# Ledger of designs, part 54: designed miniproteins, single chains, continued (4)

Each design is a single chain, and the fold is of that chain. pLDDT is the mean over its residues in the fold that is shown.

## One batch from the design tools (miniprotein)

Design m13854
Fold by ESMFold2-Fast:
Structure m13854 (fold): chain A 102 residues (1-102)
Amino acid sequence: DVEKEIEKRAEEEAEKELKEIKEVNPDLSEEQQEKIYKLLFSGYKHLLRLEHEGAPQEVIDAARQGIELLIEALKAGRLTSDEIEDYLLELVEEEQKKLLNR
């Protein structure tokens, strides 16, 4: 099942990156950790789906670079709890706009 494999891989990648972020930012609250996990999980699911659907390499590379830049910002503590929430809301809005542009 491709969908289950995508979800499993996204969970593994999100958990790995969250662990590394927590190691450099040990003062992260449980709420912040949950928000970061959801953001990373959604990002990796999107990336893995693009790879599975055979999206153009430049699209896959751009998605991967976006996730890498996000992880760097999170590790550097450059995103506040509110900024993480705003980023999640932007991702939801982008998804809704894609549905409306059919």
Scores: mean pLDDT 77

Design m13855
Fold by ESMFold2-Fast:
Structure m13855 (fold): chain A 87 residues (1-87)
Amino acid sequence: TDELSRLTTDLLKAVIAGDTARAQALAQQLLQRAEELKKQGRTQDALQLQSLAYRALAEVARRQGDSQTAEKLEQQSQQLQKQADEL
């Protein structure tokens, strides 16, 4: 299994389970991988991973009752996805 696919699957499972600490750690790993991809010129892939990480963090914040943080992260996720789609 591809490492990114595994990280994505594990992140989704952590979010569904309400495991905030694990979800945050996995989202940070995806953000680190996105930075590596950007340095390699894989800008679209990097933006897609950043969007996914922010979307997961938004869902975590929403489930914890932090609607303001959730809204901000959701907007950032949508903006990053739009940037990826425009490439």
Scores: mean pLDDT 85

Design m13856
Fold by ESMFold2-Fast:
Structure m13856 (fold): chain A 76 residues (1-76)
Amino acid sequence: DIQEALQKGRDYALRGDGRGAIEALNKAKELVKQTIKDEQLKDSLLANIEQAIKAVKRGDYRRAALILDGMLSSLS
């Protein structure tokens, strides 16, 4: 489930576990590619996940969590 993968990515990011966050977010990307049929929504979700991954790679876990919280609110 996309929400579950994003939630797990957020939780790893808040913990400072960059590896766990990236693995969870890559799983979220695959689920988005497989399940979302609307191309504009798919592109938006993938772009936001990539921004969260980039934030994690920079050690900016607060920014990554903020991006993921926004996505989770939109999918609720």
Scores: mean pLDDT 86

Design m13857
Fold by ESMFold2-Fast:
Structure m13857 (fold): chain A 81 residues (1-81)
Amino acid sequence: SEAELEAGIEKAVEAVLTALEKAEESPTHTKEEVRKKIFEELKKLFANPDPIAQRTAEAVVKALLEKGYISEEEAEEIRKA
């Protein structure tokens, strides 16, 4: 159902935001590794032909942009996958 799909996407967004926010408490190298891993996973989702994977990736990117955690340039590079 659409409600189950939306709930799944919201959980994915929350998981990414939580991981990135926890990384802020960590040494710089750990924060950079977490950001890199998040970017790589998002690029994989955009490269996936599954519309649900792409919709999930877009929701995460929008949340990161709204929170100011990534720049528009970084968002474009992630979507470019």
Scores: mean pLDDT 81

Design m13858
Fold by ESMFold2-Fast:
Structure m13858 (fold): chain A 98 residues (1-98)
Amino acid sequence: EKAKELKEAAERAIKRIREAGEEAIRLGEEGGKLLDEVAEEVARELEKLDPEVGEQVRRGHGLGHAARLKLSPEEGIRKHTEITIEAIREAAEKAIEK
């Protein structure tokens, strides 16, 4: 079913964002670009299953940029990663609901 495929894709997307966030912290100044690139890749994958989910993920990740401007580089990446993961979770849950 489409709902099962979307749930599995969202779980894979969350794992990829979590791993990208950890690597971004290790890379320092270059890490923000890696997190942004992986977020766009997972948004495109989710968009193929549901266009609204892809849009909501891109919007959520965009809002997370404010954390990187206000916090230390490491803490900003951690919070941005969490915001993007939550955006994926919420968008997928909403799309699966009737």
Scores: mean pLDDT 85

Design m13859
Fold by ESMFold2-Fast:
Structure m13859 (fold): chain A 81 residues (1-81)
Amino acid sequence: SEVLKALDEARRYAEEGDAEGVEKAGQEAARALRDAGYPDLADQVEATGREVAKLVEEGRIDEALAAIDQAIGVARAMEAA
């Protein structure tokens, strides 16, 4: 899944403290969601990705990882449906 791949990349960037990488990965996840026919969810994921990137910039890595793990859980549930 391109969505899960992008979210896994976001998690790696967050672990490394790379806020720009997190934002880029969030944009890639949003693009994959738009291509799959979920534009409203894509817009929400893109906005959430920017907020998670801010958490990484602030050194709030545990909170950023928790948000990404929640998004991964939702994406896995969506793909299993």
Scores: mean pLDDT 84

Design m13860
Fold by ESMFold2-Fast:
Structure m13860 (fold): chain A 73 residues (1-73)
Amino acid sequence: LGAPTPEEAELVLITMGAAFAAKHGDEEGLIELVRRWAERGASPEALRQAHDVARSYGFEKAAKVAEEEAERV
């Protein structure tokens, strides 16, 4: 298998980071991570993945922030 693309690596890191914050019940931390990722140029696909993770854990505020940041990019 070839090395992952930068986009694939970003998607994995964002997904894992979102899942980690969600598992610890840290919705505010997840919101801050999402905003930081968007500020650093995260792809809309990666931000939508963070939205899906937030929703799966019931973090509606974090999910909304991720959706808004994905639409802004």
Scores: mean pLDDT 75

Design m13861
Fold by ESMFold2-Fast:
Structure m13861 (fold): chain A 89 residues (1-89)
Amino acid sequence: SPVREVMRRAAEELVKVFEDYKAGKISKEEALKRFRDIMRRTLDELRRLGASPEEIGRAVAFFGRALDLWEEGKSVEEIKAELDRFLEE
């Protein structure tokens, strides 16, 4: 599904942001800015693809889960595993 491929690319971009943050390459403020930019671009692309309200809602929930896991201080590996699990459901 094109929607699934868009979400997988978003997951890969988010994991990279969290990796760069954990490695000290970027600040928390810069990481949050990149997170918001990825979310905005992803939702815009899904809308252009004609994603359903349910698919858009699932994408919003996905980004919310990623942010919650990061704020809880989960490792990059744990965040990646949880996001991969979310996309397979």
Scores: mean pLDDT 86

Design m13862
Fold by ESMFold2-Fast:
Structure m13862 (fold): chain A 100 residues (1-100)
Amino acid sequence: EPSPLARYLREHRELAQQKVKPNEFLKKLLEKVGLESDVVTVAQAITAARIYLVGEGKVDADGRIDTRGSELPFPKERMTDREFFDYLVELIKKEGEIVE
């Protein structure tokens, strides 16, 4: 079964392949999951953020993202996978530089 993340990345294939030079904030998030790079893809950044939140216990029993107590400025306490991934894309665009 394709995960919700895998489905999202397939639906947004062009965006997923875009390269981003992360700023200090996004670099700090990526470092928490062991990804150290001057340039990452949007797919890599979204995947890293998802891994971080799952590792911190931020996914509830219904598969919703629990954003309470997160260091990230989430707009809602509980988000669907789609809302979460859309938010991360906007955060990556705001906190990173699209290079190609």
Scores: mean pLDDT 69

Design m13863
Fold by ESMFold2-Fast:
Structure m13863 (fold): chain A 106 residues (1-106)
Amino acid sequence: VKLSEAAYYAYQAAQHFKRAIEALREGNVEEAKKHATQALKDFEKALELSKDDPEIVEALQNAIDYAKKGLEALEKGDVETAIENFRKAASYAYYAALLAYQKLVE
């Protein structure tokens, strides 16, 4: 049950980063910050649900690190660096969701 919810929140976080990247390409920095902030909240829930699984925790921590770097880039007006970091955050979020899903079907 907990791993199913962790997979859900990690997947939702990845979708929020996809929305953040789309918003940045449209010039909407505030909408991008909103989506990235929501993704961080989803990661917090995924971490709590997966705290006993070090592999999933590591993937989520990497995703959080890239998300924070993306938000820092936006504070500096560096949209290109923000997009690159949000893409990496989404990649790790999808990986965390995949790991949680695989542990459910084994």
Scores: mean pLDDT 87

Design m13864
Fold by ESMFold2-Fast:
Structure m13864 (fold): chain A 55 residues (1-55)
Amino acid sequence: SEFIEKLRAKAKELRAKAAAIRASGGDPLEAQILDGVAALLEGIAAFLERKEKEK
């Protein structure tokens, strides 16, 4: 699914952004929020892929 691929791509982007913030000494809360959102998107993508596989 293109939608699942986009969710995973976005999660990867958010994790990269969080890593960049930590490396530059930026806001640690912003980095934590980005990682949290990435984890949620990864969870949604896994759930949707499982549901597509059951059909």
Scores: mean pLDDT 85

Design m13865
Fold by ESMFold2-Fast:
Structure m13865 (fold): chain A 83 residues (1-83)
Amino acid sequence: AVDEDIAANEAAADKAGASQPTPVEGYRAKALKYEEFVARYRAAAEGHRQAGWDEGSDAFQRMADRLETLAAEYRKKAEELEA
C-alpha cells in the first residue's frame, strides 16, 4: 500500500541521515535518499504508462509527489542549519 511504501522510504532515509557525522550532512543525506526514491517511482510510473497500465502509473506518480515534498523539506532543514 502507498502508506506502507512511504513508511519504508522514511525508514531508509532516516538510516541514511543517521549514518552521517553532522546534522547538516544528515539532512542532506535524507533529502538525497528521498530524491532517489522519487526517481525510481517516476521511472516505474513511466514503465507502467508504456505498458498501458495507467492506474499503476498514477499510483507511482502520487508516491513520487509525496516523497518529492519530503526531499524539499529536508533540503530546507539543511540550509537553515548552515544559516
Scores: mean pLDDT 81

Design m13866
Fold by ESMFold2-Fast:
Structure m13866 (fold): chain A 77 residues (1-77)
Amino acid sequence: MKTEIREEKRDLKKEDTISLKAPKGTVGVTVAVFNEKGELLATATAMPDENGNFTVTLKLDKDVKDATVRIAVTTEE
């Protein structure tokens, strides 16, 4: 198995969805959200469909500006 980690900065709503496309052979995706101070706010996991598409719903206590979204993609290799 091989895991790739990607980070991006986004403004997030109190209940937000992240839609992503994963590489072929992806067996799992984990999303973690951190505030601007580096504090963990939410985590979610998803499995991609046959086309590599997946959607993750994040439940936050409030709208968050300049959040760091960390996406870990695990593939069978």
Scores: mean pLDDT 76

Design m13867
Fold by ESMFold2-Fast:
Formats: C-alpha cells, structure tokens, sequence
Structure m13867 (fold): chain A 96 residues (1-96)
C-alpha cells in the first residue's frame, strides 16, 4: 500500500472513531436523533474514502462545540451541531 492510500485509511478510521465516541455519548444521554445523525455521517465517510482527510478535519473541528453542548446537557445545541456536521459531510461527499 502506498503512503497516500495508508494515510486515507488512517484518516477514515480516525473520523469514524470520533463519530463513534459521539454516538456512544448521545446514546447514553438518550439522544436518539444525535445517534442517527452520527450513524449517517459515518456511512457517508465510509462511502467516500478519497475525501477522508477533509472529513476528519471537519469532524475534529466540531468536537469542542459538541463536547461543550453535551457537558451542558444542551440536547438542542448538540443535535443542531450534528445536523450541521452531517450537511457539511454530505457536501464534501458530493464533491468527491
């Protein structure tokens, strides 16, 4: 495997892990909508490995805001951030 292909696989795995952590936290909080939004984001990332690096950067950029909303128990803010993340991931996938 060439270094570029390996880097894409690592980026995809890291993005999926980040979203899986968010999904587990949402499930523990009883936030079924956020669970579904995280699952849809994971599916798009898996379907678009060539865009994995951009998707990882996007997911990573949203983590502080997601953590803040979750720590505050702000279900509405948490779900809004995940909806915005999914829409941005969809746009990246459409360009890939």
Amino acid sequence: MDPEELQREVDMAMAIIGLAVIKVAAKRAGDEESVKLAEESIDIIVENPEAAGEMLKLVTSKIPAIDKALDAGDHEAHTKILRELLEEIKKIGEKA
Scores: mean pLDDT 82

Design m13868
Fold by ESMFold2-Fast:
Structure m13868 (fold): chain A 94 residues (1-94)
Amino acid sequence: SLLDQIEELAKNGNQTVAGIWLELIGEDARKRGQYGVSGDLFERSGDFYVLSGNLDKALQSYQQAVDDYTRDFGPDDPRTLRAQAKLDEVQAKL
């Protein structure tokens, strides 16, 4: 699948490219009203940007994940809180 190919790119050291692809798929999921799926994709994109040292991109992706999870699950959902913790950690490093 496309997602399996993206994970393979990350394993081969192309974390930035993997992050970009997950953002594009996440944005498509958002346009389809699939905010929970979009949150998962943007959170994973942020994770890859952290691994590649692109902290500004990671911040943007985690912010998107928080917004999407909050929309579908609310602010106190464990997924929202997890993404918020990652956002706060990246913000502290900038």
Scores: mean pLDDT 88

Design m13869
Fold by ESMFold2-Fast:
Formats: C-alpha cells, structure tokens, sequence
Structure m13869 (fold): chain A 72 residues (1-72)
C-alpha cells in the first residue's frame, strides 16, 4: 500500500541519517585518540562530540526500527 511505501521510505531516510552520525562518531573518536597524548583538552572535546553523534545515530536507528515495525 502507499501508506506502507511511505513508512519504508521514512525508515530508509532514518537509516541514512543514523549511518551519517555513526561515521561522524567514528571520525571524532579517531581524532580523540590522535590528540590523547598531545592535547588532552582537545582529545576530551572530540571524545564528547563522538559520544553525542553515537547517541544521535542510535536514536535514528531506533526510529527506523519503529517505522519498519509499523510497515509490517
């Protein structure tokens, strides 16, 4: 149905957003590790930013799961 198709489309968009935030989280975690011994303050900021993007990624994956369950 068109309603099911729309839910699946919204779920795919949520997966895309979640994946984007997941990649950003990994990037900032890597930066945190690079700065760990040279700039502890910068390393901490990157670690905090990584955690924030990880949380956003998990939120969007949860939204996608909810939408896919509704499409069934």
Amino acid sequence: SSEREELLRQGQLAIGRGSGYSISSIGYDFMSRLYAEQDEEMAKKYKEQSAQYKALSEQYYAEADRLYQQAE
Scores: mean pLDDT 90

Design m13870
Fold by ESMFold2-Fast:
Structure m13870 (fold): chain A 94 residues (1-94)
Amino acid sequence: SERLERLREALEAFVEEVVAWARERLEAGELLPSEEVLERQRALLERVAREILEVDLDEFVRLLEENPEIVEEIEEKYREELLELRRRRAELKK
């Protein structure tokens, strides 16, 4: 139970940081290459895995794959925010 609570906290911290960073970039009118976005997201995943769960990235990914209900819960919680960011990004690409 406590391990699953920490897993949820780590994933939520990751999503919140991604959302905050994406909003900052969109407000600045910046569209970054997909490779740079993925690299930054990977570094953030490694950081939250280490600091919140005290595991490496491979173990963090394995725990997420074994607990898809936690992933679905966090995706639902941030669904509206992620959709807004996607719409704003699409407007900048025209």
Scores: mean pLDDT 79

Design m13871
Fold by ESMFold2-Fast:
Structure m13871 (fold): chain A 116 residues (1-116)
Amino acid sequence: MAEEEIRRLMNEAVELVRNNADIDTILQVLDEAARLMAKIFPSLDERRKLALEILALAGKLLLKKKYEETHDERYKRLLKHLEELEKKDPIVAIEFAAFVFLIEMDLLGEELQKKA
């Protein structure tokens, strides 16, 4: 049940990014997906938890690098939201950052395939 809703929200987030949707709408969908995934986080085995923590670190670093390179305010807003989540709900923050990384990797993969 929750996994189906998370998949729907992830697909919605990818489509919103592809269509250059408003950052507030993208943030809302990502935050909702992260909160749903955070509910199942305690039931994951240690290997999956560690993998998500690694993806979250990669996502945070990617957001910082993208903002430094592009000065796109959307990356600044994503980073600010992540920093607020880290203070209030660390598990939701991990899931949010991991989702950001996965979405950006999917978009990069599509761009590379178009150029090949």
Scores: mean pLDDT 77

Design m13872
Fold by ESMFold2-Fast:
Structure m13872 (fold): chain A 55 residues (1-55)
Amino acid sequence: GPVAEAGRAAGRALRAGDREAALREGHKLSQMVAEEDGPAGGEAVLGAVRAELAA
């Protein structure tokens, strides 16, 4: 579904080292998760993407 597709897109960008694409796809995923599970879920997704980019 759309959430899984957004997750795969964010993962591909992270593996490619494309910080800008990873943040863009991470924001899309965060918005979808926030809509389904509330703001804390969305923030957790963005936190995970930022942590991976900082590694």
Scores: mean pLDDT 80

Design m13873
Fold by ESMFold2-Fast:
Structure m13873 (fold): chain A 102 residues (1-102)
Amino acid sequence: SLSDQEKTNQEKLDQRKKTLQDVKNGSLDYANDYINKQKKKTDKLVNSLNVVADSLSYDEEGKKQSKVYRDMAGALESQQEKLGKDIQDSVTQRQLQSQLQQ
């Protein structure tokens, strides 16, 4: 049912939030491994979007649709880069604070 799908989606979102927090609370190596795995997934999706964009017709409608797919690819790359930086900055700040308290 739609309700079951919504519950499943909420559980996945909650699990992703927990995973992200665990990554930010973990070691730098764990954070870097997570970032690299997410980047590979993003790169694959970006490549797929660009392949679709390249397959569109060279008329004005095709060019407009191609731009939408390329803009989506660029947005995904920017989001992944910002996420990676946020995770690395969070881990680094926590490690520095821990060192200052020891």
Scores: mean pLDDT 82

Design m13874
Fold by ESMFold2-Fast:
Structure m13874 (fold): chain A 81 residues (1-81)
Amino acid sequence: AMTAAQIDALDSAVGEAQAWLRERGDEEAARRLGELHEAILANRDDAAAVKAHLEEMIALLRERGLPEAVIARLEAVLAGV
């Protein structure tokens, strides 16, 4: 199960990533990121599901060229699951 600190870190990183994508007109990626975020929260007690959705989220953000600092925060959440 995810800790409160992991949920807060995820929420913060997702919010920043969505703002970054929307500022660049990438509404589709921002929407997909929101869907992955909701899937993680809905499955927060299932470590395998959380890992799979976090890996997909990290891959999406890397593909879209987000700052490594944001990606590293999500990788830290993934490492703790």
Scores: mean pLDDT 88

Design m13875
Fold by ESMFold2-Fast:
Structure m13875 (fold): chain A 75 residues (1-75)
Amino acid sequence: SLDDLVKEAYVRLSSDNPALRRLGLEILKSSEEVLERFLELLKTMPQSEIDRLKARLAEIDDEFAKELLERLDTL
């Protein structure tokens, strides 16, 4: 389900393992619907969790991660 994909992406992106973080990013790239559901999930989270996710995204050398960081600043 989309909810399962969104949760998988979040778990992978929150990992200490850089390879798992890249796989989480690939899940978000897989469809616009997954990305939109992920952003809706983040709107329900405390700022501390969003800040931690932003720090993890900043460690990924990927243009999509950079674009996602910019989108998170507008939530």
Scores: mean pLDDT 84

Design m13876
Fold by ESMFold2-Fast:
Structure m13876 (fold): chain A 57 residues (1-57)
Amino acid sequence: GLPEGEVVLEVPADTDPARLREQIRAYLAARGEAPTPDSTLERVREDLEAQNRAAVA
C-alpha cells in the first residue's frame, strides 16, 4: 500500500489529474497491491490539479 503521508507525484502540465489517478489505481491493481485508499488518491488528484492550475495561470 501507499504511505498516506508522503505521496506526491509530478506530471507534465497537460496530464489530467483524474486520468493519472486512474492510471495509478490500475498500476497498483496490476501489481497485486492492496486497494489504494480514496483519501490517498484524492490527495494526489488535488495536488496535481493545483499544480496544473498554477502552471497554466
Scores: mean pLDDT 60

Design m13877
Fold by ESMFold2-Fast:
Structure m13877 (fold): chain A 79 residues (1-79)
Amino acid sequence: MTPLEKQILVGLAANPDRWFSVRDLARGAGLSPSTVSRILRKLAEKGLVELRTDAAGEELVRATEKGVEFAKKLLKEAA
């Protein structure tokens, strides 16, 4: 995983019960929504996040149980 993919996963895993808007994540990180969406698709392929789109076309993301466990492991390795 790239450092940016790890950072996004760790941030999501800190609030695993919360659905985050892709636009809000992009604004907070200083990234384009397309860049964040691309990273989240890679994480979803690995089963680390869940993606959904609401009725208004807004992309939402949440860390999975597997994603939370993986993020905890990454934090231990980075110490």
Scores: mean pLDDT 81

Design m13878
Fold by ESMFold2-Fast:
Structure m13878 (fold): chain A 108 residues (1-108)
Amino acid sequence: STRDSILLGMHILALSGEMFVMVRRVKKGLPVPQKEIDVIKQLAELIAEEVEDVVPEELLSRFRQLVDQFIEAAKNMDGEKAEQTLKELVELLNEILKIYSKKVDEEE
């Protein structure tokens, strides 16, 4: 349904926003709180659960890999790697949303 696509889009926006804030902190040399990492992990798991039965496993595996790479880069205070990984994540999440929206709309 359109509602499910909108909800997924909102979750993607929330994850992207949290990750963007983390990139900004890392680039300023500020420590990354565990609480912020936990929020990113929770949002990523929520998105993964929403799409797991709809999108190809290859895309879901790539999503999980990029989330792990982002967290590792942030923990290592590598702002450039974290920013690059976020860009790749945003592109992948946009593809996931397109597949999800099409699949959900076609099953009516």
Scores: mean pLDDT 87

Design m13879
Fold by ESMFold2-Fast:
Structure m13879 (fold): chain A 62 residues (1-62)
Amino acid sequence: MRVRVRIVGDKPAAVIGVGQRGKGEELELEDARLTEDGFITGRDVATGAPVIIGEDDVEILS
């Protein structure tokens, strides 16, 4: 499932092998899921890179 997320917390999203995305930035994720450990994971549509972000640091837009 494809979802769009906005980073709202002070902890950045990790875009593995690419860098970080910070507060106010948006990502479009494929294969998005919530982990038991309170992380949202998926693949960044723009780069194809894996993404990890804290559940409390993100707002799901769609």
Scores: mean pLDDT 81

Design m13880
Fold by ESMFold2-Fast:
Structure m13880 (fold): chain A 91 residues (1-91)
Amino acid sequence: ERKKLVEEAKKLLEKQEEKKEKGESVSKEEQEHAREVWENLTDEEKAEIVLEKLEKRIEEAKREGAPEEEIKELEEEKEKAKEAIAEYKAE
């Protein structure tokens, strides 16, 4: 059950990012569904998903020539996610 929920959350986030990249809006129904799935995840599961998403966003930001400050902020969030995951697994 939990693994299925995590997979669903990852797919929802990927679809939202694809729409954002194309300049398309995410429907209210899709946003609400993603929120409900996200709220049911554990902190460890959320951190793992955030880490994967941040890695993709950093790559895209560098490709599009985003400001150095923005890229640095994303990289800092990535490091925090890694630390959180390590701590959750240590517990």
Scores: mean pLDDT 75

Design m13881
Fold by ESMFold2-Fast:
Structure m13881 (fold): chain A 87 residues (1-87)
Amino acid sequence: MLSPEILEALRLVNEATRPDASLDEETLLKLLMEYNENAKKNDPRFKDLPELTLESSNETVREVLAAYAEEFSGSPFGQRLRELLAS
């Protein structure tokens, strides 16, 4: 089970459209898994990130989200993601 802080970070990552309040933990994690797979395939900067599964630990999910926060640190998105992960 993912921690509340990681769930909030997952909602933020899916905020290309406004997060639906009905999105459950499994759906949010599946969306992050798809994003991570595409990022690793299309961007050399993310190639070394761990692969995500539904069984991934909070620590592994946090590692992937922290890498995204660092890469996007010049944007409001990256800054907010860093703040959530520091909680």
Scores: mean pLDDT 71

Design m13882
Fold by ESMFold2-Fast:
Structure m13882 (fold): chain A 68 residues (1-68)
Amino acid sequence: SKEEAEKLLEEAERLGVRAYLEGKISDEQAKELAKMLKEAKELIEKGEYERAIELARQAVEFVKKLME
């Protein structure tokens, strides 16, 4: 659903900000995360919620690995 996609996108954004502030994300990793978030947002705008959810989940997992 749109709500699920938006919630996951918000979680990925919040975790990304935290990783950046704690110095746990490189410039290259920040660019990769930004690309994933931008693509997920574009998918939401196009109504492709299932794809947006999958990509947003990948973004959350990406950031969580950096926070380990």
Scores: mean pLDDT 84

Design m13883
Fold by ESMFold2-Fast:
Structure m13883 (fold): chain A 88 residues (1-88)
Amino acid sequence: DKEKMDKLVELLDEMQRLAEAEGQLKLAIEVGTVTTLAIMMYVAGTPFEEIKEKVVKELEEILEKYGDTLSEESRKKFEQIIEEIKKL
């Protein structure tokens, strides 16, 4: 529903800001792309559970690809946000 989508977008925005704060511009762009994908799926009428599953998969792939460019603290925060998304 809209409340779950609003929370998902909030969590994705937090992730993007974390990446930007550390100068990880490519990671920030990739997270922004996931936000756009989630919004497009929502507008297309995709059920929230399918949007959540797709977003989690994309974020886990991003973390695998860019995880070594993050500090251990930032990687842990990124993983914590993914877990929060899973609980929506």
Scores: mean pLDDT 85

Design m13884
Fold by ESMFold2-Fast:
Structure m13884 (fold): chain A 96 residues (1-96)
Amino acid sequence: NLEEYRELWQELYEKAPESEELKELIEKQSPKLKALAEAAEKEPGEATKKALDYLVEAEKKLLEILAEKSGDEELKKKAIELLEKLKEEAIKEIEK
């Protein structure tokens, strides 16, 4: 579930030490990933698959930084696992 991913992700970032730059970067990335996943469901294509892969990798890097700052490796692992499932679901819809 995209909502479940967003909740885990928000919990991770709330636990991170205060950094305005990090919070802004994270808030900017998460909505973009969600919007792209929704677009993939409505108008599938190879370009959407490539963009989805790029954003998922960027999001994983942000989660890694968050985990280092918050110390919550368990939440990071859950968020990455859910993100991978969301990616697979989006690709499955694109390939229908």
Scores: mean pLDDT 67

Design m13885
Fold by ESMFold2-Fast:
Structure m13885 (fold): chain A 85 residues (1-85)
Amino acid sequence: SMAEALARIEAILQEAEEKILAIRKEAEEKGVPDEEFKKRVLEVQLAALDEIRAVLDAAGVPADSPLARAVERRRAAVEKALAEL
């Protein structure tokens, strides 16, 4: 159902936030270079967006829907940011 899909998306976003907070804590403790920190954060965001796409596809959300298009635009932006590092 759409409600189940939205609940899974919320869980994916929460997991991504927790991973990013852990990466930030490690970077602060170990003095990780800014570029490496940014790369790790972007990789977590891209993985989360890939999982959200799979959830939407499994829920039967059309690829041309506003939500699916918004996810794809964000994926493209994250991929571009990773390529520019």
Scores: mean pLDDT 88

Design m13886
Fold by ESMFold2-Fast:
Structure m13886 (fold): chain A 86 residues (1-86)
Amino acid sequence: MTPEAEELKARGPALYERLARLIEEYGVEEKVEEVVSKTQEAFFAGDIETALKIFREEAERLGLPEEVVETFEEIIRALARLRELY
């Protein structure tokens, strides 16, 4: 594996743990599920820029906390980079 892929894999679990903690602390589980549902189609189609745009628009519409938004965007970008490296 490249050093970049190893760093992204190491960061993944830590980012998911942070996201889960923030979702629980803010009580925004239902809002996150709605945002994910709307973002999934573009993400799985490989259109990461569209996925990030939809994510930002829906997160703003639903009033997701900035910390949740930033952590989720970092996960989306990390997953996109991992796909590019494989």
Scores: mean pLDDT 75

Design m13887
Fold by ESMFold2-Fast:
Structure m13887 (fold): chain A 61 residues (1-61)
Amino acid sequence: MLSEEEKREIAKEVAEKYNIPFSDAYRIVEQVAPSAKDKEEALELATKRVQEMLDYIESQL
């Protein structure tokens, strides 16, 4: 399982890349962390989740 520090680092990177609040990015990282084997996979799963969520939001506008 990822450390709290690793989750924060991933959440910060995702938040900066997609221009979303850190709290939203952190919640997404928390959701994907149990399925991730390492920090790299968690980052990949989190970015995929954010992209899917943003796409759905735009399609509903």
Scores: mean pLDDT 80

